# Designed miniproteins, single chains: the designs that were tried, part 81

Each design is a single chain, and the fold is of that chain. pLDDT is the mean over its residues in the fold that is shown.

## One batch from the design tools (miniprotein)

Design m3003
Fold by ESMFold2-Fast:
Formats: C-alpha cells, sequence, structure tokens
Structure m3003 (fold): chain A 68 residues (1-68)
C-alpha cells in the first residue's frame, strides 16, 4: 500500500540519519585522538562529511521514491 511504502521510506531516512550520526561520531573521535586536530578544525571537517553523507542519503531515498 501507499501507506506502507511511505512508512518504508521514512524508516530508510531514519536508518540513514542514524548511520550518519555514528560515522560522524567515529570520525570526530579519530581526528581528535589519532590525528591531533583542534576541535575547531574537527568541527569543520565533520560538518563537510555530514553534508556529503546527507546528500547521498537524500539521493538514495529520492531514487527509491521515484521507482514506485
Amino acid sequence: SEEEFQAWLAELRAQGDAAIDRLVAYERDYLINEKGLTEEQVDAEVAELRASLTKLVDRHIAEKAARR
């Protein structure tokens, strides 16, 4: 049904957002603890990563929505 399809797309968005949050957290920890970057530098890098990953998730969901 359309309702089940919309619920599935919403679940994909939620899963994508959760995955981005986890990847961003891991990258932040790596850049601070392993690379020794300042928090200001890490905030900028992490913001760019988040923007890039969000664009990929948006495209994936749009493609799935367009097929049905």
Scores: mean pLDDT 85

Design m3004
Fold by ESMFold2-Fast:
Structure m3004 (fold): chain A 66 residues (1-66)
Amino acid sequence: SAEEALQKGIEYGRQQKYEEALEEFKKALELNPSPELKEFALIVGRIVAKEMGNEEAAKELLELAK
C-alpha cells in the first residue's frame, strides 16, 4: 500500500539509504495515496532528494504527485 511504501521510505531515510528511500517515496506516490499521505510523501521525498543533491529526483516526485 501507499502507507507501507511511505513507512519503508522513512525507515531507509533514517538509515541514510537515500536511494532506497526515494524509490519507496516514488512508489507511495504511484499508489494513488490520499491527499494527506501524498503531501507528506512529497515533503519527505523532496527533503531526501535535496540531501542527495538530486534535483531531477525532486522534479520527478512533483510530477508523480499530479
Scores: mean pLDDT 81

Design m3005
Fold by ESMFold2-Fast:
Order: sequence, then structure tokens, then C-alpha cells
Structure m3005 (fold): chain A 68 residues (1-68)
Amino acid sequence: GAKADLEAALAELKADPRFEAELIGDDKIVAKSSGDVTTLIGVALRLIGDYPNLEVRVEGDTLIIRAR
């Protein structure tokens, strides 16, 4: 379900040293990228493909991920 996908996405982002990821409240992930915007967009597209129950947005250098 969406909650399990959110927890899995958070764990993957926390394991990636290019990102500083935190869970905000119970249903939102904020992940700030240390890399280039191209890398950020690539990761966002992958997350959308891997976790269809999640909504992923890019805000500047940051990924905002929410359960649908």
C-alpha cells in the first residue's frame, strides 16, 4: 500500500549519500539533492515508476514525495 511504498522510498533515499531525506509528519518525504538538477530529475522519474502509489514533485533542488 501507499504507506509501505512511502517507507521503502524513504529508506532508499536515506541510503543514497546524494540526498538528505526526512519524513515530515506521517505521509510526506522531503529529500534535498546535493547533485545536479539532471540527477534529481532522473531520480524523480525512477521513483514515479517504482512507486505508483506515491506522488513525486520536484521543487528546485528538492524532491517532495507524498502518498496518494
Scores: mean pLDDT 81

Design m3006
Fold by ESMFold2-Fast:
Structure m3006 (fold): chain A 96 residues (1-96)
Amino acid sequence: MEEKIKQIEEEYQNILDTLEKERPVARKKLDEIIKKDKSLTPEQVENLRKIEDEVFEAFRLIAEAIYYIDLAHLEGAKTLDEIMELIKRYRKEKEK
């Protein structure tokens, strides 16, 4: 059990590390696009930055959901209801 839990934690951490590495690269590319395109309005610039932030937050939440589902399966959850109950428990235990 502990070995499989560590593997799931390592897989989750690897996804988080990838997102952390890719986010500044994507942000730099967006900043370069904004600097080169003088036709963008202040509202369009704000919307682009907001969309970027929302996309990365969505990826983080998806990674977290996969992590909890993997943990629930490891504990022997066989039905969707059992998976959801375990996810709720793990989420409360992992208050950040």
Scores: mean pLDDT 76

Design m3007
Fold by ESMFold2-Fast:
Structure m3007 (fold): chain A 70 residues (1-70)
Amino acid sequence: MEAAIAALEAAVRAASEAVQADPENLEALQAAIEALRAALPSLPEEYRPAAQAQVAALEARAAALKAKEA
């Protein structure tokens, strides 16, 4: 649990810092999404809704950036 929470916190922090430096950094968003998804199955039920909401928000951001390339 602690390792999964630490991974989640690290991924969120890295994503936040990268997005603040470059809001269009798709690679940073994708890395954060993958890290959060990897942590999700190891999270206790009480943390999953917040983590899933975070993943959904990052996925929406990534989809918007990809749509601009299409």
Scores: mean pLDDT 70

Design m3008
Fold by ESMFold2-Fast:
Structure m3008 (fold): chain A 47 residues (1-47)
Amino acid sequence: MEEEELKALIARVAGLPPEEIKVDENTTLDDLGLSGRDRRLLEYRLA
């Protein structure tokens, strides 16, 4: 997934502006502080 698209989705799920989301190639969902619930919601929106 493109970083830009990933940032937009995380921002939508977390209710934060995309500029506040920092993602790089080593970033995992754990590093983003997403709970299992938030991860599932993010995956659902990706599908």
Scores: mean pLDDT 61

Design m3009
Fold by ESMFold2-Fast:
Structure m3009 (fold): chain A 55 residues (1-55)
Amino acid sequence: MDPEKIAEEAVEMIRKGATDEEVQEFLEKKLKGLSDDDINYVVAKVMQEKNRVAE
Protein backbone atom coordinates (compact mmCIF):
# COMPACT_ATOMS: atom_id res chain seq x y z
CA MET A 1 0.00 0.00 0.00
CA ASP A 2 1.36 3.41 -0.89
CA PRO A 3 1.89 6.16 1.76
CA GLU A 4 -1.03 8.28 0.46
CA LYS A 5 -3.43 5.35 0.91
CA ILE A 6 -2.07 4.57 4.39
CA ALA A 7 -2.50 8.24 5.41
CA GLU A 8 -6.07 8.29 4.02
CA GLU A 9 -7.04 5.13 5.93
CA ALA A 10 -5.48 6.36 9.20
CA VAL A 11 -7.26 9.74 8.87
CA GLU A 12 -10.59 7.98 8.23
CA MET A 13 -10.03 5.79 11.31
CA ILE A 14 -9.52 8.94 13.41
CA ARG A 15 -12.63 10.58 11.92
CA LYS A 16 -14.68 7.47 12.76
CA GLY A 17 -13.56 7.60 16.40
CA ALA A 18 -10.73 5.06 16.46
CA THR A 19 -8.57 5.16 19.59
CA ASP A 20 -4.91 6.25 19.55
CA GLU A 21 -3.96 2.60 20.21
CA GLU A 22 -5.95 1.38 17.18
CA VAL A 23 -4.37 4.01 14.92
CA GLN A 24 -0.86 3.21 16.26
CA GLU A 25 -1.38 -0.55 15.66
CA PHE A 26 -2.57 0.17 12.10
CA LEU A 27 0.44 2.42 11.41
CA GLU A 28 2.94 -0.08 12.90
CA LYS A 29 1.72 -2.74 10.45
CA LYS A 30 1.43 -0.47 7.39
CA LEU A 31 4.62 1.60 7.81
CA LYS A 32 6.89 -1.47 7.87
CA GLY A 33 9.14 -1.37 4.80
CA LEU A 34 8.39 2.26 3.87
CA SER A 35 11.11 4.88 3.38
CA ASP A 36 11.71 7.51 6.08
CA ASP A 37 10.21 10.16 3.77
CA ASP A 38 7.02 8.11 3.30
CA ILE A 39 6.79 7.40 7.05
CA ASN A 40 7.20 11.14 7.79
CA TYR A 41 4.49 11.96 5.24
CA VAL A 42 1.97 9.58 6.85
CA VAL A 43 2.85 10.70 10.40
CA ALA A 44 2.45 14.38 9.44
CA LYS A 45 -1.01 13.71 7.96
CA VAL A 46 -2.11 11.73 11.04
CA MET A 47 -0.83 14.39 13.46
CA GLN A 48 -2.57 17.14 11.45
CA GLU A 49 -5.90 15.27 11.63
CA LYS A 50 -5.52 14.50 15.37
CA ASN A 51 -4.90 18.20 16.06
CA ARG A 52 -7.99 19.06 14.01
CA VAL A 53 -10.28 16.66 15.94
CA ALA A 54 -8.87 17.27 19.46
CA GLU A 55 -11.16 19.96 20.88
Scores: mean pLDDT 77

Design m3010
Fold by ESMFold2-Fast:
Structure m3010 (fold): chain A 62 residues (1-62)
Amino acid sequence: HMSSLLKQQKLLDDYSKKGSDLSRQNALSVPDATEEDIKKASEQGGKVGRHGALERLRQQSL
């Protein structure tokens, strides 16, 4: 079974994926979005999602 650290890493990965997917969907809903815009939005969404999950886990631990 997963240790606390492995569980945190799994959550970070899940939130990164979720953030990337949501950001990509938002970019796709913009009528004037280019492929580059969508790609950047997806990448940034993943980064933001991971960062948010990290902060949440830190607060939860405290």
Scores: mean pLDDT 73

Design m3011
Fold by ESMFold2-Fast:
Structure m3011 (fold): chain A 78 residues (1-78)
Amino acid sequence: MAKRVLVLGGAGRRGLAVARELLAQGARVVLADRSAEALERARAALPEAETAVLDAADDEAVARLVRERGVDEVVSTV
């Protein structure tokens, strides 16, 4: 199965660049950001990516999302 990667700050310029490269490598990508509006714009640019509204500073929320979504790798772009 393809690896699932969580990109923290994924709605930003750097997050989108990282996500695009991961998708090109066949990974499944989850974009996480505090802004639902920014995530909708990100999804318009990368429709293959999943999104999650999440505060990257909330370590417990990040850990729960990793477990619940079966995330294999976490990348921070903040």
Scores: mean pLDDT 81

Design m3012
Fold by ESMFold2-Fast:
Structure m3012 (fold): chain A 72 residues (1-72)
Amino acid sequence: SELEKRLEEELARAHAALAAGDYEAAARHLREAAALARELARAAPPEGYSAEETVALLEEREARLVAALASL
């Protein structure tokens, strides 16, 4: 799907930025990836989870990752 492809591209950019020590770029790409992951979760939630539960878990994970990057 288009959303899955865009998510993979943004995650690849985030990983490249982390490897380069560009934490601001990494945080930007991770935020974009998180937004795409939330859209995917709304369209096709994992088995056993609601779209709402999946989005909430992704939002918590994004907040933790952004906080961790801000600590570097």
Scores: mean pLDDT 76

Design m3013
Fold by ESMFold2-Fast:
Formats: C-alpha cells, structure tokens, sequence
Structure m3013 (fold): chain A 73 residues (1-73)
C-alpha cells in the first residue's frame, strides 16, 4: 500500500539511504498522492539528498512532495 511504502521510505531515510527513500516515496505518491507519509518522506529524502550531494535523490524526493501537494487540490 502507499502507506506501507511511505513507512519504508522513512525507515530508509533514517538509515541514510536518501536515494532509495526518495524512490519509494515517489512510488507511494504515485499510488496515492493523498497519503501523508508519501509526501513527507519525499520531502525528507530531498533534503537529505541535497545535504549529501545526491541530486537524483533531491529530484525524486521533490517530485514526490509535488505530487502530494497537487493531490490535496
């Protein structure tokens, strides 16, 4: 489920794996953009990607957060 993918993304972010976290957050947001954990995990993964110099993690995480914002409209 989108919720389970979002929870796994948060776990991966806690383990310092922003790329994998961003990819799962994006998958969760595409499955259900109204899932709060998907957007939140995407935002966290994007911030971690920026700080660690992982531009792809930042891009994917920002896309997940964008889909969540659009899903609330």
Amino acid sequence: SARELGLEAIRLAREGKPREAAELALEAARLDPREPLAGSAGGVAAMMGERLGDEEAKRLGEEAARLAVEGLR
Scores: mean pLDDT 80

Design m3014
Fold by ESMFold2-Fast:
Structure m3014 (fold): chain A 74 residues (1-74)
Amino acid sequence: AVARLRAVHDANVARVEAEVKDPEVLELAKRSLTAVLQRALDLVREQGDPERALAMLESATDAAIQNAKLTKAL
């Protein structure tokens, strides 16, 4: 379970690095992805729900990029 979550996280980071050209947005998006991974790992550890944790990571990339752009705009 944890290995699958880390693999999805690595794919999300690679996608962000490919799509995001602004270095500040890139760093914010990568931080958001790291926070989502930590929440997903905590969810598996505390609640035993790897399916929900995996779904959370699979939907994380677009939200991370959007939140990073909003944070830079503030």
Scores: mean pLDDT 79

Design m3015
Fold by ESMFold2-Fast:
Structure m3015 (fold): chain A 66 residues (1-66)
Amino acid sequence: SAAELLEKALEAARAGDGETAAKLVGEASQTGEVDGNLGDRAGTLAASGDSEGAAREIERLLKEVG
């Protein structure tokens, strides 16, 4: 589910693994349960090494999907 993928993405982002976080956010966006623009923003922040920014946006997405 999108929630499971986002939970794993949040864990990766908090660990500083931006590559894994970006990949998992991308997979969550492909489920159709996540807004594509918000998912892209979270993934971009993770890929750029902004771990704090990525974590905040992933937490927001998790609240959206439930």
Scores: mean pLDDT 82

Design m3016
Fold by ESMFold2-Fast:
Structure m3016 (fold): chain A 58 residues (1-58)
Amino acid sequence: SKQEKIDKVREKAHKEVDELTDKLMELIKAGAPQEEIDKVRKEIADVYSKYIDEIVKI
């Protein structure tokens, strides 16, 4: 079903976002440079963009 395809895409995106979010939190706690923080934020945004692109094709 379409829902099963969406669920698989969602699970993959969720794992990627979870890992990147943990990394982002560690960078913020460590007082990392803004450029490094922004890079991880962009990586998270890119995962969501790919997720949306995949689900709209289903």
Scores: mean pLDDT 84

Design m3017
Fold by ESMFold2-Fast:
Structure m3017 (fold): chain A 80 residues (1-80)
Amino acid sequence: MASKEEILRAIGLLLRAIGLKLEVELLLKKKNLPKPKEYEIGEEYLEKGIEAFKKGDIKKAIEYFEKAIEYYEKALKEIE
């Protein structure tokens, strides 16, 4: 079973990913732009991370949430 520290890290990464997702969505709406491919890839990783977290695979959840953050940050750079 994952440590309490790993679970807290996963939760922190999830919240960061959600924050970045919302920032991308707000900027896309403000600029009237289509969703970039990087945003869609970020969404896929976020969904995979949540599924892994629900199954108790905290290490996989961390990996997927870090990937979601990476792709949302790439999407932000494309639309800024």
Scores: mean pLDDT 87

Design m3018
Fold by ESMFold2-Fast:
Structure m3018 (fold): chain A 71 residues (1-71)
Amino acid sequence: SLDQIRAIILEVARRRGLAPEDVQHLLAIAEHIYQLAQQGAPQERLDRLLDLLADTAGLDDADVARLRALI
C-alpha cells in the first residue's frame, strides 16, 4: 500500500539523517512511482524510476526490493 511505501521512505530518511525538505521530495517521488504502477506502467519504466530513487535517497538493495514488492 502507499502507507507502507511512505513508512519505508521515512525509515530510510531517519537512518540516513535526511533533511525534512529532502524527505518530502523523496515521498513525492515514491508516491508518483506508486501511482504509475497503479495505472499499469511497464515494469521497465518502474525499475528505472526505482533506480533513480535509490541513487537519490541512498537506498540499498534490500530497501529497493521492499519497495518493488509493494508496486
Scores: mean pLDDT 83

Design m3019
Fold by ESMFold2-Fast:
Structure m3019 (fold): chain A 70 residues (1-70)
Amino acid sequence: MEKEAEELYEKAREKAAEAARALAAGDVEKAKEYLREAAELLLEALRLLGASEEFLEKAREIAEKEIEAA
């Protein structure tokens, strides 16, 4: 379980790095897409680590609002 969560976290970091590169290139729409993918991977990692469904739902809503505002 923890190893699977670590793998998801690593994938989330890779997607966040892709988002940063897209943003540096001026592609805001692509950056937002990669950030949403990174957020979903991070939320799944947190779920495997025992985070509550209520926490995950609230975290997803916050992430979506922050990404849209960027």
Scores: mean pLDDT 80

Design m3020
Fold by ESMFold2-Fast:
Order: structure tokens, then sequence, then C-alpha cells
Structure m3020 (fold): chain A 88 residues (1-88)
């Protein structure tokens, strides 16, 4: 199960999320907005799934993105809000 989720702003278009599970293991998820405004999520493990809402940000805009983290082994979920900017 997910025990904690923390976020770290790497730059205006990228956030790193650290996911800790109840067994003491840690996983990393990256959330990035591309130049076209599309938001992508990357997980360091197939056991951790991440989805972002909304899926895009207009050029030159800043938005709060809700990231849903799922521990696929247990079905446990957690959410974190991150701020991303689509720099032109």
Amino acid sequence: AISSVTSEQLNANTVKITVTTSDGKTYKVYVKVNKDGTIRTFSSSPDIEATATPKSIAPGSTADITVTITDKKTGSTATVTVTLTNTK
C-alpha cells in the first residue's frame, strides 16, 4: 500500500514525485509538460502507475495538475497536486 507521496519541483515544466510504500520501498514518478502542451507521466516501476488531469496545458499557461498514483500490487491510490507551466 502507499504510505507517503512527496513532490519536488525540478523546473517549470517538470516535477518529481517520490512514492513510499508500506514495505519501506521508494519509487519515482516524473510529470512533465511538453512544448505542445501534452502532459506525460513516467514511473520508475511497472508496479506504480501515475495519471495526470488535465492532460494538457495551453502555451504560456500555468496550471495545477492532479496526479493520481496507484500501487498496482494492492490497488492503493494517492493523489498529489503539482503546478506546471507550458513555456512557449
Scores: mean pLDDT 81

Design m3021
Fold by ESMFold2-Fast:
Structure m3021 (fold): chain A 86 residues (1-86)
Amino acid sequence: KKQEEAIKALEELREVASESEDEIVGGMAQMAASVAIKTISKELTKDTLKETAKLLRKLAETAKKAGDEKLAEAAEKTAKILESLI
């Protein structure tokens, strides 16, 4: 079930974000993942998947700049999973 796979990936991203050493970047990531879960739970479309993946790629770049490689990789992996469901 594509929706279950997307939500599970976003929940795993939220868990990684909650363990972030950077409170600001970790907080941003948790919020982004929570918003994405709400969006995809409401409607799973190509547009919602593309927009969410785009936001997660931006989050990954922000995490890389902050030095949080683990969060950056989790965000990029989740974005790729969402793109694969289009």
Scores: mean pLDDT 82

Design m3022
Fold by ESMFold2-Fast:
Structure m3022 (fold): chain A 90 residues (1-90)
Amino acid sequence: AYEELLRKIDELVEKAFRDGTRENYEKALEEIRKLIADFEKENPLTPEQRAEVERRLKRIEEQFDANLWVADKLIEIGDEIDAELAARRA
């Protein structure tokens, strides 16, 4: 039922965080959206349930974006350090 939908969403989010890549976050969001759409075909959501699902999706998207922003910044810093070290070795 609805609680099982929320549990499956949480499981997909947890799995995505374990690997922590942009590809896995994008795949998780696609799977979550499909899971919600498929559930709604058989089980119409109440306005309150719809609002909760949309709120959860927004929070998940924000969390994935925040984690990717940190990862991207760490890569940028690493690249700058590597370039600086290469220049100093010449």
Scores: mean pLDDT 77

Design m3023
Fold by ESMFold2-Fast:
Structure m3023 (fold): chain A 57 residues (1-57)
Amino acid sequence: SADEERGLALAREAAAEKDQERRNALARQSVDLLVRAGLSPDEAEAAVVRAILEAGG
């Protein structure tokens, strides 16, 4: 879905962001979009963390 694609894109953007407040805002927006796409809050948070670690490693 468009919300899932956008959510994961924001998670990757958060991984590249050096400013902690902007990084946290992008990560929260990513979780919100994934929840709108049909993930549970726990699933969305886990997916965002995984995407950030994969992009940052």
Scores: mean pLDDT 83

Design m3024
Fold by ESMFold2-Fast:
Structure m3024 (fold): chain A 80 residues (1-80)
Amino acid sequence: SMERRVALLLSVAGVLLAALEFEMRYNPAELPALIAELEELVEELRRLAEELRESDPELAERLERLVRRLEAAIERARAA
């Protein structure tokens, strides 16, 4: 279902963000791989937000805010 797909992607986003903060501090050599995974997640979330724009605009907006947060985290990691 769409709800399960959203829940899964939100869970993945949380795990990858936690991994990014950990690797930035303790293992920066792994950052390129994590950044690539986050960039793929951002693309998937953008597509999902577009699909939901007409049927659930509130959820679409929440996903777009998450995308902006993830993109900011990626840029911070890339600068490290």
Scores: mean pLDDT 85

Design m3025
Fold by ESMFold2-Fast:
Structure m3025 (fold): chain A 60 residues (1-60)
Amino acid sequence: SLEEFIKKLKEYIEKSTDPAVRKRLEEILKWLEENKDDPLLANFLKIVAEGEIYVEEKRK
């Protein structure tokens, strides 16, 4: 669910060591919380957040 994704995203942001990635994920989180009633936008933002996480993990 979107709420479960938001919870996991918040947990990941706290563990993120890259300040640039953290800032981008925080911006995505804010947009997700503001637009939770728009399923197309929410799904798009989930994909963007997962991409940011993937790139950070791959750099480790």
Scores: mean pLDDT 79

Design m3026
Fold by ESMFold2-Fast:
Structure m3026 (fold): chain A 67 residues (1-67)
Amino acid sequence: AQKYFDEGKKLLAAGDYKGAIEKFDKAIKLDPNFAEAYRYKGLALLRLGDVGRSLRYFKKAQELEAS
């Protein structure tokens, strides 16, 4: 999970938002409780202008962190 998350962060920093999302999705698939991966996927979606899906992933991250 961590390896894909780190790869996603590098792609996000490089401006490859779609590539970043694919890596965060792999991290989430391996660890469905990985709150940071949901948050960073939300951030990548915001960068693409997808506000609606971004808010869903931010909410999921908050739910996981608040427990």
Scores: mean pLDDT 83

Design m3027
Fold by ESMFold2-Fast:
Structure m3027 (fold): chain A 60 residues (1-60)
Amino acid sequence: SNLEEAKELLGKATEAAYRGDLETALEYVDKALELARKSSPSLAERLERGRETLERALAA
């Protein structure tokens, strides 16, 4: 399902961020967000906040 795929992508984003690979983490968050918007508004909101945090970290 879109929700299960979004959760898998969020897991990959978390692993990438943990390695310090913020660009890859952002790519996975963007993919997860597209799926989450179709299935879970609450997950989409969390992913949008995470995306903003990653963007700020990359800009610093």
Scores: mean pLDDT 84

Design m3028
Fold by ESMFold2-Fast:
Structure m3028 (fold): chain A 111 residues (1-111)
Amino acid sequence: MEELRKLADEYEKKARELPPGSEKAVNAFLKAIAYYVEAGDYERAIRLGEEGVERFKDNPEAAARLYLAMAQVARLAGNDELADKYIEKALEVAKGTPFEERVRAAAERLR
């Protein structure tokens, strides 16, 4: 658990230091979220996801990926209402974009 938290903290720091809008930055957010989940720290995983969504508000693909990650975290934490909310947010930001169908397929897997 402590080693996983250290990895999560390292990727969180890396995500914040990388240029806004970079693919490396969104991948660092997603890795940090995954390590917090493995460490059982679902609250930090969701908080980091919300920070990531705000950072990528002008990047609908990155925002949708972060919302889907937060939906998975919420389900693992036993909060189905929160998971459904994040799924709907992912679908909302993907609406009318070339990746809408991909987001719908990912959302189906989380239900």
Scores: mean pLDDT 84

Design m3029
Fold by ESMFold2-Fast:
Structure m3029 (fold): chain A 59 residues (1-59)
Amino acid sequence: SVILRVLKHEFKLTDEEVEELVEMVKRGASEEELARFLQEKKGLSEKDALNAARGVLAA
């Protein structure tokens, strides 16, 4: 996915973090749950985490 590749580069995500986000989406994770994961695992701000979560769900 082009969107996932862009998000990985922009937010400095690891392959493992991208894989976990994809699995969370497959399990029906909400935008808020994805944003929380990014804040906890990557230290993204609330705004950046929410923008990244929206991007993952749009992919």
Scores: mean pLDDT 79

Design m3030
Fold by ESMFold2-Fast:
Structure m3030 (fold): chain A 98 residues (1-98)
Amino acid sequence: MEEQLKKDIENIAKNAERAAEVARQGRYDDAVSLATLVIIQATVGAKYSPNEEVAKLLKEARDHASRAADYAEQGDGETAAQHFERAVKLLKEAAEKA
């Protein structure tokens, strides 16, 4: 397994966990900023992952982070947090397979 890829994915998961927390706190600008980081990092990870299953999980996590950003921009922190939590689950699964 590639230790650096696993560590990078674990850091993306931590950003998504923080995004869920700040979304529930009504800190929507912070949640959108964290979602943007998750989207960029997951996109890069998927593109350069040698493992197709890891790439697929990263793309699914990116899509959930994108939806979370949309809900945060609308002021729906609870729905945004639920999408970030789904991204966290996918990212943790990707890290285990990395």
Scores: mean pLDDT 87

Design m3031
Fold by ESMFold2-Fast:
Structure m3031 (fold): chain A 76 residues (1-76)
Amino acid sequence: EASQEERDAFAAALEAEVAAADLSPEARAALREAAEAVRAGDVAAHDAAVERLRALSPEDQRRALEVIARAAARVA
C-alpha cells in the first residue's frame, strides 16, 4: 500500500508530465482524473479513469502510457 506522501508525489509527477505532453483533450482529461484518484486513494475513480484510457485511440493510449511511465520514473 502506498502512503499519502507517495500518492501525492506520484499524482504531482503525473500532473507535471500531462502539462508538458502533447495530448488530445480526451487523453489529458483521463490522465488528470487518474492523478486525482491516486491522490485521493479513490479506487472507483481510478478504475473509471483506466476505463476512459482504454476507450481512447491506440495512438492516444500509447502517448498516455508514455506519460505514466515518465511520471513513475520521476518518483523512482
Scores: mean pLDDT 82

Design m3032
Fold by ESMFold2-Fast:
Structure m3032 (fold): chain A 65 residues (1-65)
Amino acid sequence: AEKYLEEGKRLAAEGRLEEAEELYKKAIELDPNYAEAWFNLAALLARQGRHGEAAAYGGKAAELA
């Protein structure tokens, strides 16, 4: 799970937002309690203007932390 989060962060930094989203979702699939993965997905979605989805994933991250 952590490896996918790290790779997702790298792709997001490169502006490859769709690929970063897939890796964050994979990290969550492997570890649904990985609060950092939920938080990074929420931040990525907010950056894309997808505020409703960002709020949902951010809420889950806060619940797990």
Scores: mean pLDDT 80

Design m3033
Fold by ESMFold2-Fast:
Structure m3033 (fold): chain A 63 residues (1-63)
Amino acid sequence: MVEFPVTTEESKKLAEEGMRLIKEGLELLKSEDKEDILRGIGLVLRGIGLLVDAWLLDKKAAE
């Protein structure tokens, strides 16, 4: 299990969703198909965005 360092239930849910998208995107990046690679990039970027949102939400809850 990949752990992202967030503590609230809402931030944990966002982190889980972000990690799932990143894993799916990375699998598509292993493809030799240009379309699958582009889809993989899109999923990784969306997943990173969710991880950033999770971290910001957790930081705000700690303040």
Scores: mean pLDDT 78

Design m3034
Fold by ESMFold2-Fast:
Structure m3034 (fold): chain A 71 residues (1-71)
Amino acid sequence: SSAALEEINRLAREGEAAVPALVAMLADPDPAVRERAAIQLGQLGEAAREPLRALLTDPDPAVRRAAQAAL
């Protein structure tokens, strides 16, 4: 949704503190939200790496795919 995309853009300005919220958005039903969250996590680099690796074993294949894209 547009509101979720706006939230991701806001969270991107918070740096490492935004990682848990961006990680939660990788499970969003909107693929555009998942893609944008993955891009922002990728831009945070090392701080997002361990949380993203944990998601590679998530039961939801869409979440696993988004985590792979962000790494």
Scores: mean pLDDT 78

Design m3035
Fold by ESMFold2-Fast:
Structure m3035 (fold): chain A 75 residues (1-75)
Amino acid sequence: AEVAELIRLVKEGKIDEAYERAKKSKNPQAILAAATAFALKGEFDKARELLNYLKEKYPQYQKQVDALENAIEKL
């Protein structure tokens, strides 16, 4: 539910609402999904901000964060 709701908000262009909800999430999978959705929408700054937040709070997600950051940089 949370993952699907965040992805929907990003797809609908509700970028600020999706970002605030993702930052309050205690689910690292939801944060990663939101960052991915932002990147696909072209919201690269918000995607990078969430990825930095994710790796700080959940270091075990470092490899997933690095993979998405690398994908964003290559365009």
Scores: mean pLDDT 82

Design m3036
Fold by ESMFold2-Fast:
Structure m3036 (fold): chain A 48 residues (1-48)
Amino acid sequence: SEIDEIIERYKNGELSKDEALNLVSQLDDFNGFLGQRVQGEIDKIEKE
């Protein structure tokens, strides 16, 4: 999944939080829902 690739690149330090969210926001399909999903995954990573 393209979303999973973005999350993985964020985990590896290749993308900042803002860069990861900007890439997701460029996906028109499920606009807002994909952003919420990625934000939730980032929040989980930051809290672990």
Scores: mean pLDDT 71

Design m3037
Fold by ESMFold2-Fast:
Formats: sequence, structure tokens, C-alpha cells
Structure m3037 (fold): chain A 55 residues (1-55)
Amino acid sequence: SDEKLEQNDELTLKLLELIYNNSDIEEYKKLLKEAEELGDEPTAKAVKKIIEEKK
């Protein structure tokens, strides 16, 4: 649906903001849960990789 597409764009922007601000793992974990709830697999996969790299 159009609403899901707009929400996915918002999650992508949030991910870019977290990367730009060099945010903590906890902020990425929160975004990961949001992406998983929305079914945004590409964003969830990207966030998981970042979390793994920060360990």
C-alpha cells in the first residue's frame, strides 16, 4: 500500500540519520524492530549488518 511505501522511506531516512550521527547500537536495535514490524526486509538486513560491525 502507499502508506507502507512512505513508512519504508521514513525508515531509510532514519537509518541514514543514525549512520551520519554515528549513533549507538541501541538506536540501531530500535530501528531494526521498527523495520521488522513493517516488513521492510532490506532496511532490517542493512541494520543487522551495522549492528554486527559495531560489536
Scores: mean pLDDT 77

Design m3038
Fold by ESMFold2-Fast:
Structure m3038 (fold): chain A 88 residues (1-88)
Amino acid sequence: AHSPEYYKELLEGLRNRDPAAIAEYLDLVIEYTPGLSEAKKQRLRESKDTLVEGLSSGKITSAEELTKIPGVGKVTAEKILLLLETGK
């Protein structure tokens, strides 16, 4: 289990578009998203570097752009965007 300080640092990194924070957050989404099959989790892991680069550079800013990435469905895209926008 992660501490509140861990999530605070993670959210601060996400607001700053830190590649390390984005990578850590994507690992949490992959592990804890309900309804993801193992095959879809594997595709997300394979696409992780593309997601980190796109999100950290600001090239990916919408759910539609996220869903173009292999393994990213609408629900996963919405979860990624929600935490990038709601960091406190």
Scores: mean pLDDT 72

Design m3039
Fold by ESMFold2-Fast:
Structure m3039 (fold): chain A 56 residues (1-56)
Amino acid sequence: MELDPELRAALEPFVDRYPSDEEIAELAKKLGVTPEEVRDALMALRAQRIREEAAA
């Protein structure tokens, strides 16, 4: 998935804890994207981190 570096950095603290719908909506407004884009980005980042941690 193609992610903006700013979006990726802003979502990193939330990757492991899976934010609520309200937190996702606030992040979307802050970053100028849709809540769906935030949700998709978090899912991609979580999957990537889990795979890397499992391989370590």
Scores: mean pLDDT 72

Design m3040
Fold by ESMFold2-Fast:
Structure m3040 (fold): chain A 57 residues (1-57)
Amino acid sequence: SMDNELLLRAIGLKLRAIGLEFDAENLPLSEEEKERLLEEARELKKEADELFSKVPK
């Protein structure tokens, strides 16, 4: 169903964001690389939250 597709997409975006946050904390990256990963994670979380708002309660 359409609701299941939205939910799955939102979950996928959240998981990707968590993965980027994990990499930023655990990989030996420069500060610029860490900021880039965290910014991408923030954008993915925003998209996921927008999709979650469309899923029935």
Scores: mean pLDDT 82

Design m3041
Fold by ESMFold2-Fast:
Structure m3041 (fold): chain A 64 residues (1-64)
Amino acid sequence: SMNERGKRLDELLKKLVKLKKDPSASEEEIEKIEKELSELIRELLTEAVDRALERQRERLKALE
């Protein structure tokens, strides 16, 4: 669900901030979290665009 993905995004952002403030944190761990964030953001943006396009299609059908 959107709520679950939003919560996951917030959790990953908080973890990334914490890791970047920790001088003992591994670069590999930081890169892994950044990749997960990038993939999740891309997924959320794609779904938002698809929903906006579907709403426009329904509006156009109503004019026929």
Scores: mean pLDDT 80

